Designed miniproteins, single chains, continued (2). Designs and how they scored, part 94

Each design is a single chain, and the fold is of that chain. pLDDT is the mean over its residues in the fold that is shown.

## One batch from the design tools (miniprotein)

Design m7257
Fold by ESMFold2-Fast:
Structure m7257 (fold): chain A 120 residues (1-120)
Amino acid sequence: IEEKLKEIEEERKKRKEDLRKWIDEIKKELLKLANSEEDKKLVDEAVEYLYKAIDSDSLEKIKLTDKAIEKLEEIKKNSKEEDQKKIDEIIKEIVSKTIAEVLIDIGDEIDKELLKKKAE
């Protein structure tokens, strides 16, 4: 049972590592779309919220992701029409990834509780 709990934690660590790499790629793409010093600052702020979201509990993860999206919507408002579509695609990807991670976190919590009850 302790061995199975370790497997869940190791898979969680791997998911967090993969998410950090994904955020690094998003930062690179967003910086290409940032046309001003102000927009670059908004990218840095959005990315900082996304990094904080990785290590946060599900409720805090949702709040931090929402703050990141708010910064991206501000960049979108300042962007050319062609770049607005790319920013929309990035926002949709962030939302999709956040929903997936929240669902996985809930599943892991249920699995851990079931394993603890079996250990009793």
Scores: mean pLDDT 82

Design m7258
Fold by ESMFold2-Fast:
Structure m7258 (fold): chain A 100 residues (1-100)
Amino acid sequence: MSLQEVVEEILELFDKTLERMKKAKSLEEVQKIVREMIEEVKELLEEKNVPEEIAKALEDFLKQLEERVKEAKSVEEAVEIVEEAIELLKDSLKKLLDSY
């Protein structure tokens, strides 16, 4: 397994999630999209045997994102929370690749 390949697959999943967010019309739909993304990320981390420390850090961040989205008062707020979180994760994952 290449850590770079795993990160690239996760980044593609994030881009797909952002496109789905643009079409979301309810808080329930945003929450569903986030849960599906989290599940797909967890499956990728397990399938590719990502180091436990990295996998746990990413899973903890995504769990916090899910909780923040649940507290959102509007679709617009929920989408903004997800977009900001994904951009932060993209930057973090790119920096992680530079460390390996």
Scores: mean pLDDT 80

Design m7259
Fold by ESMFold2-Fast:
Structure m7259 (fold): chain A 51 residues (1-51)
Amino acid sequence: LAKDLEGFEDILLKNPENTYFSKAPRYYVEAGLISVADRDAFDKALADKKA
């Protein structure tokens, strides 16, 4: 999961307008694969990179 989230981060750096991958951690929470806290941490990291 951590490796998968890092993969999504790399994809977003190459394709920042791809909203599917920016929402992928939320889908992982819904599937029960990661916690809400892990998703929030990922969302914050992405926001920091966009700023």
Scores: mean pLDDT 59

Design m7260
Fold by ESMFold2-Fast:
Structure m7260 (fold): chain A 85 residues (1-85)
Amino acid sequence: MDEELLEKAGRVGAEDAKLLYREKEKNPKEEVLEEAGRRAGEAMAELTREVLEKGTLSSEEYQARGAKAVEEAVKEAVEEYKKKK
């Protein structure tokens, strides 16, 4: 069950990051979409693991931290792409 929740959270985070990047970029780069999704998926899985282990966040706090993690993942992926080119 916990593993299934972590995987689901990761998938949702990845999709949210891809949508956010497409909203900010007129011509989305596939490699940035993939990297943003990967980073956001990992961040959301880790946040969900922390909540499951510690039980420390309200639903509202979890959503707020999740949204911030997705936003940071997109920002980091875009910045890394710009540095490589």
Scores: mean pLDDT 79

Design m7261
Fold by ESMFold2-Fast:
Structure m7261 (fold): chain A 100 residues (1-100)
Amino acid sequence: ALLAPPLPLSPEARELVERAREALERALELIDELYKVLEEKGKLTPEEVARLAGRKIRVIGLDIDVEMAARRGDAEALRRVLEEAEEVVREVEKELKEAE
């Protein structure tokens, strides 16, 4: 069939999608806050700009991974993306504490 309907998400997969997207949104907010803190302290070097841009690119990639896993109903892939998203959150939170 040229148009396959999307598989309905299980309740577990739906919860994982919501949690992963919330973690990714929080990661982006924390990256923007870290950018601002570094700028205010005069520590925003070109190397730091590139590093933070790389983190944003990774978050965008993880959001695409959430969409692709959701389309397949792949709860294991969704758990993996959630774990990676939560790791990005932890790393940026640590850097924010070190920058303050």
Scores: mean pLDDT 84

Design m7262
Fold by ESMFold2-Fast:
Structure m7262 (fold): chain A 60 residues (1-60)
Amino acid sequence: SEAFERALEAARQAYEEGKSLTDVIKLAEEVVKDLPPSERARVVMAVALYLIGEEIEKEL
């Protein structure tokens, strides 16, 4: 979805700049704050899971 792509792009840029995962997630929430609460939660969860997955892969 467009919302997921917008949130992921912003979050990934912040994460690559060395921001904490918590701050990156807060940024994703800000990017999609215009969505209904249930949709915001789903998008933010998807972004968080994606970034956590990348972090885990780096440790393997």
Scores: mean pLDDT 79

Design m7263
Fold by ESMFold2-Fast:
Structure m7263 (fold): chain A 63 residues (1-63)
Amino acid sequence: SVEAARQQALALAQKIEDDGVASPEDLQQLSRLLSQVHDAMSDEEAERIASALARGLAALAAA
């Protein structure tokens, strides 16, 4: 469901923010979830996910 995907995206974004790192698989999963739920999220939620993606990508590039 869209709601389950939204909750999963927010939980994964929070995990990336808390850990400060993300695997390529986590980033791919978060990107897929964002594509599925973009119209069911607030702007604030979308910004949180975008920030987590950017942080995870930066950490992966620095490794």
Scores: mean pLDDT 80

Design m7264
Fold by ESMFold2-Fast:
Structure m7264 (fold): chain A 89 residues (1-89)
Amino acid sequence: EKEEREKIAKESKALADQAKANLEAALSDPRASPEAMLLFGQALAYATKAYKLAEEGGDIEKAKELLNLGKQHLAEGQALRAADYAAAA
């Protein structure tokens, strides 16, 4: 389905952009844990793979799986960053 592929591609690109921004912010903050950086890096990798699968006519179910994994890793990294800030205060 063309509409489904366009949706997954758009969401994957947005997730990759968000993961990259969070990773760059964490790398520039001495309060950030290595664990948060790893989670954002993994989210970016999953989002990038999902985007390629959606764009290149690959396995759309695999793209959805990778997108969901990326969303989970981004959320976990953001939660860990919030904990890092609380601990530093």
Scores: mean pLDDT 84

Design m7265
Fold by ESMFold2-Fast:
Structure m7265 (fold): chain A 65 residues (1-65)
Amino acid sequence: SRKKAIALTSLAIYAVGLGVRVEIREEGGTTVLTLHDASEEQVEELREHAKWLSEKYGVKIELRV
């Protein structure tokens, strides 16, 4: 859906802006974001952003480190 595409694009841009390398996969209707080279502070920032996007656009996002 468009909402899912917007949410994913926003999250990817945000992660790149933080200098975090991310791998995005879709598994059973859940979007899984795997973080590489992320500090705990960057993980927390991305977790909060993902939560906001999931609530705003109604998408399921799971964060992995």
Scores: mean pLDDT 81

Design m7266
Fold by ESMFold2-Fast:
Structure m7266 (fold): chain A 71 residues (1-71)
Amino acid sequence: MREEVVERIEEELASIVDADRETLREAATEAVTNPAKRDAMVAILEKLGVPKEEVDRLRAAMDEVHAEEER
């Protein structure tokens, strides 16, 4: 569920960083729907100071969406 994963990523980022929700949702959507954006999202999360455990969780969620798109 792409939308569910995007919402999850947006919520995690919003909990850690006080940033515009629309901007966070855009970044999350790009990372979830485009595998090429995955590394960029990791770099963004690191810049935002997101803990490693949260990054790993979001990465796993993106992997699940990418598996669906590979069908």
Scores: mean pLDDT 69

Design m7267
Fold by ESMFold2-Fast:
Structure m7267 (fold): chain A 99 residues (1-99)
Amino acid sequence: SIAEDSPENAALLEKLAAAAEEGRRRGEALGLAASEEARRAINEAAGLPDTRENTVRLLGEAGAILGAAEFMEREGIAPSPVFQRALARARELLAIAEA
């Protein structure tokens, strides 16, 4: 198991958090720019009320997951099955926003 008390592990977790935060900002920007049709489709796919705020939050979370996944791939870190499912859903939501 990885212990956070290791300086190397602490540095890795900090870089992972930074990658997730950069992804979140990109996702939120995409959510603000999304068309009315994409906003509706994203909120419907998530089972949430059709609001811009919900779309921005959802795409922010999806962007954070994608950012973390890209960092993990570069570092050779294998994602858990739970994370793999979250990543698949994140990619689906991001694809709707780009259509």
Scores: mean pLDDT 87

Design m7268
Fold by ESMFold2-Fast:
Structure m7268 (fold): chain A 82 residues (1-82)
Amino acid sequence: SSGLDERDEKSVELYRKAMEAIRKGDLEKAKEYFEELLKIAEEGSGFAKLIALVVGEKLVEAGVKSAEEDYKKLAEELGLKP
């Protein structure tokens, strides 16, 4: 209950779940994990923001257009081209 690297641990778990869902073609579930990563990133975790960027990119590549706007916003915030 102490929050020591809790956001980073949760971000890694969400990354694994999102990538597994994308691999299985469960894009709706992958988007749910992406939205949880976005929430952690918004709370101030730079690590979660990087993980969310990677997951968002994979969702866009998989055809999830609804993830494109959040992905582009993350890329801009990190100084990367979308």
Scores: mean pLDDT 81

Design m7269
Fold by ESMFold2-Fast:
Parts: sequence; structure tokens; C-alpha cells
Structure m7269 (fold): chain A 64 residues (1-64)
Amino acid sequence: LKAFVREYLAARGYSATEEAIEAIVRLAGNEAAARGLIDRLIAFVGDRKTITLEDVEAFVASNT
């Protein structure tokens, strides 16, 4: 699942810290959920091309 997350982000011109990737994997649990979560995170961070753990935490706090 971590490899899927990295590749999915890279295909869209984004990167993430290892801690952010681990958080995404933990929250999503599978590839289908990871895809949806990543699309929403990309929209959330906007023009910033790197997703951090703080971005994932802020997104979760704002949306759940």
C-alpha cells in the first residue's frame, strides 16, 4: 500500500514525507480508500507539491 501511495502522488506531481505516507496508509487501509483520500488531500494542500504529516492531521481535524 505504501508503494501505491507514493506512485499515485508522484503521477500527480506530488510528494509526501514518510510520516505522511504512513498516516495515509493507516487512515485508508486499502488502495480504493487511499485514492480517494489522496485526491482530497491534493485539493486541500493546493499549490504546495509536498504533503506533510501536519497536512494530513489538519485535513482529518477539519473533515472528521
Scores: mean pLDDT 78

Design m7270
Fold by ESMFold2-Fast:
Structure m7270 (fold): chain A 67 residues (1-67)
Amino acid sequence: NAMREQHRAEADRLVEEAEKLAKEKGFDHPEVIELYGRAAGHYRLAGETEKAQELDEKYREAVEKRM
């Protein structure tokens, strides 16, 4: 399924971008949080449930750190 492969590739790209940005600005930066959220969504659309759950957890941890 080409659409699932596209979603997986986009999620992988977003994770790489989030990790680079987290090194520069911290994992709790709003842009990093947004990238993790977007990547989790794409992994869900790709059927990568475990990867999506891992990113959902990173997203929640980063949001809580900002509170």
Scores: mean pLDDT 82

Design m7271
Fold by ESMFold2-Fast:
Structure m7271 (fold): chain A 70 residues (1-70)
Amino acid sequence: MEEEKKKKEEEDAYYLARSIVGLAEQLVKDGASKEAIENAVKKALEYASKTSPEKRQEIERRAQEVLDKA
């Protein structure tokens, strides 16, 4: 069932993207280097591209806020 596999891949990608963008938010609070923050954001967006459009927009919005603070 390809539909079930696709759903799992989207869920996994969403959880990874959300976890990584959350890490990027924490890196900003901890005063980490801009390069480390940008790398975390880049990874979060890569995983977000594999999620549904709605979930992707959520992660993109959070990533933009992180970059604006970095």
Scores: mean pLDDT 80

Design m7272
Fold by ESMFold2-Fast:
Structure m7272 (fold): chain A 96 residues (1-96)
Amino acid sequence: HMLTLEEVKERSQALLELMRAAKEKDWDRVVDLILRHIRTPEEAYQALLALRSVGVTDEEIDALVERVKARATPEQKAVIDEGYKRYKEIEEKLKK
């Protein structure tokens, strides 16, 4: 199954806004964007990779995930937890 063009465009726009907020160190905006737009573990994983790609540190990402989970619904927490788990697996490989 392939993503529709509309889904790809929506995902790309949300990631672009997230990357802009992260470059500005606007962590409140980053948390808000994640809570509003991230709906699947794959989207959470892609968002965390996008943050890393624009220079957000591993320590800053860990703090952001905690802030998101503090305000997330139980359903959103499950999505973020799975996405973060996938991100940490890749992060460890990228440090080598």
Scores: mean pLDDT 78

Design m7273
Fold by ESMFold2-Fast:
Structure m7273 (fold): chain A 64 residues (1-64)
Amino acid sequence: SDAAAAIRAVRTEALQLALDGASMDEVLSTAEKRLEALVAEGVLTQDQGNAALAEIRALLTRVY
């Protein structure tokens, strides 16, 4: 689905930023803004955006 593809892209971007040396706060802020934009565009529901951000946060705690 378009939603699943969009979430995967945001997650991949977050991991790339972390590998490039961005701080956890910078990565989370970037992911949050991208997910908010996708919700505003109608690609994601608010619940899907919130769930994706929580999953990315959990993933990043294993990297940092």
Scores: mean pLDDT 86

Design m7274
Fold by ESMFold2-Fast:
Structure m7274 (fold): chain A 109 residues (1-109)
Amino acid sequence: EIPDPRKAGEIFNELLKKLNINKKFSDNPLYDLGEITTFLVKELGEELVNKLVEEARKRAGQPADPRKQDPSVILAEVAKLLLDAYNSLPEEEQTLENIKKRLEEMLKA
């Protein structure tokens, strides 16, 4: 199922808390979209974020034309992919660096 767009903010906030990052986004990711994007580019790098967003767009069933995309649905799928990468790691290895590596491995396939 496509994640609720409001839950994307909750998922991001849960990840930030688990990673001990002192940052919080609102429950509506559209209000924080630019800030969330800036954070992801800073932590993961632009190339990986571009691949992550494209995979999220495909999984969300969104068209390639940006004018016909719902950015909140894409962002919710990005949040889900990040949470899936986090949960795929053993508890002692659940760090932002290992999430980045896991995402790189997932997106190579």
Scores: mean pLDDT 71

Design m7275
Fold by ESMFold2-Fast:
Structure m7275 (fold): chain A 65 residues (1-65)
Amino acid sequence: MEEVSLRVTVPTASGELTVELSVPASATGEHVFRVGDEAGDVSTVTVEVGPDGELTVKSVTSAPP
């Protein structure tokens, strides 16, 4: 299966964390990812996949540990 990747910078309690998110190229629509760091801070990232596999970050929400 073909996947498209996007690097997203998420704010955490320990600083900024850059992560690579992958979604299937055929999965058009909004996808929600939970990203945790070593300090236990969890961020929620919402990404939208367009019909041509275009990735757009819609929102990033951080939760404290």
Scores: mean pLDDT 69

Design m7276
Fold by ESMFold2-Fast:
Structure m7276 (fold): chain A 73 residues (1-73)
Amino acid sequence: AAADAKAAAEGQAEIRKTVEEAFKTGSIEEAEEKAAKKVAELSKEAEKLENAGEVIAQIKAAATETVQEMKKK
């Protein structure tokens, strides 16, 4: 549904921003912890959506990709 696509896009953008900010201000361990907490929060919100599993998977993928990109720098 269009609402699910919007939620996935917004969640992906929010998690990427959160991870990038965490890496600028803290250690790798702190950044990974903040990323995990944000994924958990967004996943709980997404559980109410019709295609919750797909939205949650996209948010988790974005978090993992952003963490890996920041670690390579």
Scores: mean pLDDT 78

Design m7277
Fold by ESMFold2-Fast:
Parts: C-alpha cells; structure tokens; sequence
Structure m7277 (fold): chain A 77 residues (1-77)
C-alpha cells in the first residue's frame, strides 16, 4: 500500500540520517559500516514481508540514539 511504501521510505531516510550522524560523531569504522548498511537492510526486510511500521519505529529509535550520541560527543569537547 502507499502507506506501507511511505513508512519504508521514512525508515530508510531515518537510517541514512543516523549513519551520517554516526560519521559526524567520529564513531569507529565498524559502527559506521553497520549504520551505512542499515538502509539497504531495511529495504531487504520490507521486501521479505517485515512490518513497515516496526521497521519505521526501529529506524526512528536508531536515529534518536545517534542524535543523543553526537550531542554527548560534542558536549565532551
């Protein structure tokens, strides 16, 4: 459905944003690589029949965690 497609697109965008924030925070290469892999993993899970709403909730949680991590790194300077 259009709503499911929109949820997956938003989840992918949130995961891409989270990856950029982890890079900006200077996270380890392995952590950055995992974050960069998340958008494609979300697309693959959606194609395999995963719940788009669950994917969106997980991606939003990861984005919020990345935002908090960057803020903590900046506060420690």
Amino acid sequence: SAADEAAVAEAVAAAERAARLMEAAGADEEVVAEARAAPEAIRALAAAGADPRALLEQARAALEAAERHLAAVEAAK
Scores: mean pLDDT 87

Design m7278
Fold by ESMFold2-Fast:
Structure m7278 (fold): chain A 95 residues (1-95)
Amino acid sequence: SMEKEKQIEYLKIMKKLYEELIEKSKGLSQEEFVKLAKELAEKAIKEIEDEEIKEKFKKESENLLGVFSKMSTETALDLLEAMSEIYDRAIELLS
């Protein structure tokens, strides 16, 4: 269904953000990590064509940036690894 397809697309976009942050953030300071996360989120927002997915992604990425600003890069990376695994399972179940 259209709703299911949009959910899968959203999850794939979020997972891509998580994976790219995991790859690029090792050894970064908290300030550098938050800056990178913001830049990657802004890039993803520009590439999203569906307005509903874009709005949801923007809201969730803003929430994540707020959380990341209050924790170490190492803690944020541990959370991103766990979230990436959860999103993989969700995508598989919805596909």
Scores: mean pLDDT 85

Design m7279
Fold by ESMFold2-Fast:
Structure m7279 (fold): chain A 104 residues (1-104)
Amino acid sequence: MKVVIIGAGRIGRNVALGLYYAGIKVLAVVDIRPERVKEITDLVPSAHGVVGDATNEEVLKRAKVPEADVVYVVTNDDNTNLLAALIARKLNPKAKIIVRLRTP
């Protein structure tokens, strides 16, 4: 199983580490904050770090979303997560997409 994680905050970090320790291949981690991406890729060296806006289709292509079996969309912004999930679905019709939404 190949996984891409969009959002390198606390939730994204915990998901990446949990998957890595379970022996699951983390393909890429995406965040606009380079320090957050580096924190995760230092702990999960097999993961490709992508610094960029998750609402940019080219950023998600660089993150290998088209190759993913599962995409976690776990940024701290609901609008970013919704748009990133829609773009990820467009790029990969077969992937399972898991989206974090904050309840109001």
Scores: mean pLDDT 87

Design m7280
Fold by ESMFold2-Fast:
Structure m7280 (fold): chain A 71 residues (1-71)
Amino acid sequence: AEKEIVELVGTPDEIAEAVANALEKTGDKSVEIKAVKVEYDKETGKVKVVAEITNNAKEVAKALKEEMAKI
């Protein structure tokens, strides 16, 4: 199975929007995204999420990196 790891850094709302936009762009219902590690910075309100992507992982990882680059 395809597997990619992507690091996401932003506010919870920014990360949620980036994930939603990436999934909309790829349109693949077989994709699975798991949060492997989550770190929360209380002073900045930002989270760092290490996400593991399977099934269509390469395309979803590319879309996620593109959306996160806008933040």
Scores: mean pLDDT 77

Design m7281
Fold by ESMFold2-Fast:
Structure m7281 (fold): chain A 93 residues (1-93)
Amino acid sequence: MSTEEQIRELAKLIVENREEIEEELRANVPLSVEERSVLSSLYYIWELVEEKNPGIENASDEEKIKLIEEYLSHRPDVAVQLLEDYKKMLAKR
């Protein structure tokens, strides 16, 4: 998978799982330090993109994905690592 494809996959997962990520962080679910770090990073990415793009919450999923991709493209190594960590976390569930 190319770096571009990995960034798009992460952006798609952030959009698809946003409400679940928020609920897990908010509900005081017993999370490992690693799980909390991953989920908090995903939540922080969404919050930053939403702050820079007022009204994104009412946009289509494709537009949301595109804006997150644009953000992640500035930090490709971090995005790829975060995708790998999140996939490992999901595989344990």
Scores: mean pLDDT 82

Design m7282
Fold by ESMFold2-Fast:
Structure m7282 (fold): chain A 92 residues (1-92)
Amino acid sequence: SLADQVASLEAQVDTLTAEMDQILKQLEANPQNQDAIARLNSVMDQLRDLIAQSEKLAQESTDREIRRRAILIGAEASVKLIKAIVLLKLIE
């Protein structure tokens, strides 16, 4: 169902947020950590996919609550993606 799809996206955002927090701690300890940088790039790709899925779900759903939840998930993922992009540009 569309409700199950939005719940899955919400769970994915939570998982990616936790993973990103761990990666950021690793990069604070060592900005040259290539494994952490590779994982951050992977998380960014997953956030881009999640944004695309949330936009599709918002367009397909006629349910107001599901559309609202999908839009909020897309917005949250977008903010996290911007934060990751800025951080990568600051790491020399």
Scores: mean pLDDT 87

Design m7283
Fold by ESMFold2-Fast:
Structure m7283 (fold): chain A 107 residues (1-107)
Amino acid sequence: DLLEEFERLLEEAREETLKYWETKDEEYKEKALELVKEIAEIVHEVYAKLTEAQKAEIAALQKKLAEEIKPLIEKAQETKELELIKEVLEALVEAQVEIFRKMLEYV
């Protein structure tokens, strides 16, 4: 199941990103970036199959979710509190899953 694989990679990326914020060890940042590259490849393959109208719908959903998460991201950037960073990462994962699930409905 492509959705299950996407969710697994996304959760691994979230875990590595959180470890970077906890430790400041560049190794975790590098692991997170490699996972993001794998995720981007999967997303690009699905996205390439969408019509222009479907791509516009995905762009609208991305904008809506980004606007909803923006205040939480700004608060986390200002405070640098680990609990807020965890909330941001969880919200970003949920948003990416919602977007990818919508893309998969079209193909």
Scores: mean pLDDT 88

Design m7284
Fold by ESMFold2-Fast:
Structure m7284 (fold): chain A 62 residues (1-62)
Amino acid sequence: MDLSPEELAELGLKTLEDLAKRGTDVGSLRGLAGIMRIPLYSNPELLQEFSKRVDEIIDKAK
């Protein structure tokens, strides 16, 4: 992919926030976040921050 890991993480978070605002269910948000984590496994700190922010998005969607 042509995007940096940081750019991919930011894009993924914005996508998840938009989907949550549209009423996407928690299970679908978790599944999509799982796929989005794959390119981030090479950067543990970025992966940890991404996962934390995903949990915050999901908590707000409940």
Scores: mean pLDDT 79

Design m7285
Fold by ESMFold2-Fast:
Structure m7285 (fold): chain A 103 residues (1-103)
Amino acid sequence: MVEELRERLEAAVAAFRPRADEIYERQPDADREAVMEALTRETLRAAGLDDAVIETLLDLRRNASTSSDEEILARIEEAVAATPPEHRAVAEAFLELVREALA
């Protein structure tokens, strides 16, 4: 599970910049934050993450300068715990990747 999710996220990250660049070429005056948030939602949903986890991650990104690693981890853990059983395994795999990244 964790390795499969890692591979999906790495592929999604690699595709992210080309997709963003295409949007900016079509709409040069586009709100970059809005574009990044929309692409992030699409990418994470495609990876199998629940909307509660996705919205928590976006909120944490908006407040990154005011949040400690411990607070970030705690909020993600809470969102994962609230995830429906059908998406729980993917959410828990994501939490494991976050713990590795913050260690």
Scores: mean pLDDT 75

Design m7286
Fold by ESMFold2-Fast:
Order: structure tokens, then sequence, then C-alpha cells
Structure m7286 (fold): chain A 99 residues (1-99)
């Protein structure tokens, strides 16, 4: 199930963390759009507070903006937070919006 979408500056470092009411394993995958094609990252199993992905946004897709979609198994009680660290040292926390 789609949890949300976010776009990052390619110069940023990004970290995605699971936020959940239950301390149980959740299956998560990230879809990246590259030249109109959808590329799926390997499914990871994470619990509340654990990191789904951490790395440079440019490692996920080429171009000035990296557009990501996050999918969870059908549990509507979990959310994802994205932590974007810009090259100038500023940090922005974004919550993926539920549809």
Amino acid sequence: KLVGEVAFDSGSHVEFKLIADEDKPYKVTIAVEVDGEVIWLPVVTVKNGETIFSGDASSLAPGPLVHLRVYLDDDAKADVVAIERYPDGTVQERHFERP
C-alpha cells in the first residue's frame, strides 16, 4: 500500500525511518522514478524507529530532484519519516502524507 510520496534535492543526504504504533516487523519498499520508469528497491523488513534507507539522494536516481514513493505491507498503522540533510547543513524532517 502506498504510504506517501516525497521529492528530494539530489545534493541532499536522506534517511527514511519507520514510525509505527506496534513494535512488529513491517515489509517496506521504495519506488524511484527514473526517466518515466519505476525502479523498485529491494524489500526490507524493519520495526518502529528503524532505518529503511540512509544515503545520498543522488545514489537513488539521476537528476536535480529525486522522486520517491514508499510502500508498506497493508498495515495502515505505520508511517514513514524522511530526514533530509542539505549540503549547507540544514535539516528538514518530512512526514509522508497519507492519501
Scores: mean pLDDT 71

Design m7287
Fold by ESMFold2-Fast:
Structure m7287 (fold): chain A 86 residues (1-86)
Amino acid sequence: KVEKVKEIAKTYRKDVKNPEAQKLLDEIEKTEDPEKVFELARKILEIGIKNNDWEAIEIAGTILTVLGAGPEFAEEVRKKLIEKMK
């Protein structure tokens, strides 16, 4: 699971526009701790939502899904995205 998350972070880093989110993706590539990866992905998601960086939001959501975040978390994220689009 961590290997797949690192591949996602590496592959999509260039598509993320926000520098803080890019730095957090770099930290995901260096960590072996799934709990740390989860924390970093949540921070990337929050940054993406605040800065309308849709690529960061999608990547963070994908990483959280791979780590086993429940459907409830995905629904909460979706609601926040819809509110930002208004």
Scores: mean pLDDT 73

Design m7288
Fold by ESMFold2-Fast:
Structure m7288 (fold): chain A 68 residues (1-68)
Amino acid sequence: SPEEELIEKAVEAALILIEEQGYSKEEAYKVMEFAIRYMGKKLGLSEEEIEKIFEEAKKKFEEILKKK
């Protein structure tokens, strides 16, 4: 689904920024938020849907970081 693809791509990009560019977790969150809001608007998603996607992306990102 477009929502799942958005979440996965945003999380992947944030992880690359931390691992390859030395971004902090807070900086990675800002990039993830920007990407999700930008792409969500382009996909015609509501603000409520965009916020839900961002919260879901943060949860997935935290889960991955806990395993490292």
Scores: mean pLDDT 81

Design m7289
Fold by ESMFold2-Fast:
Structure m7289 (fold): chain A 84 residues (1-84)
Amino acid sequence: RLEALLAEVEARQAEAAARTGRPLSEAERFAATLAELHGLLDEGRLTREEAVALLQALYPELSEEEARALLAGEDTERNRALGA
């Protein structure tokens, strides 16, 4: 299940890159990942702990604390640093 969701997010990023005819920047990929995870959370398709695990799998530099804050829709230092 978690692996399937990770693959879905990665496939969406690949589709976005193909659509633009260029690779996405780190900030663009990060923003797209957050938007997708927020959508899945809002639809009840995944739990908070699953979303945190997915975010950390894609961005292992994120702590659980940072991942939880980002998924709660908080304006975080990382969001500002990445220009999102």
Scores: mean pLDDT 68

Design m7290
Fold by ESMFold2-Fast:
Structure m7290 (fold): chain A 96 residues (1-96)
Amino acid sequence: HMSEEELWEETEVAFATMILALGKLAPPEKQAEYFKLAADVLARLSRVTPEALAIAEEIGKYLKEQGKVDVGKEIAEHLRQRGKTELAEAIEKGLE
């Protein structure tokens, strides 16, 4: 059966995915706020899952495509400062 921790992990990943999708639909001037929120949701996970890493990489890739590399670097730095090095590296990989 699913543990409370596993249920929380799946819920947070689903929530981050929804916020990322909404961010892509948001006006350009608001997109950075949505992507920062999605990253903050992922940063609450007790452990970093492959699904969380995939979302972080997608955030980086989308920000690169939009010419917002500086925003992606800011998000990665924020995650690194919070001890979420794997998530920060995933965003940086998306920015390549």
Scores: mean pLDDT 79

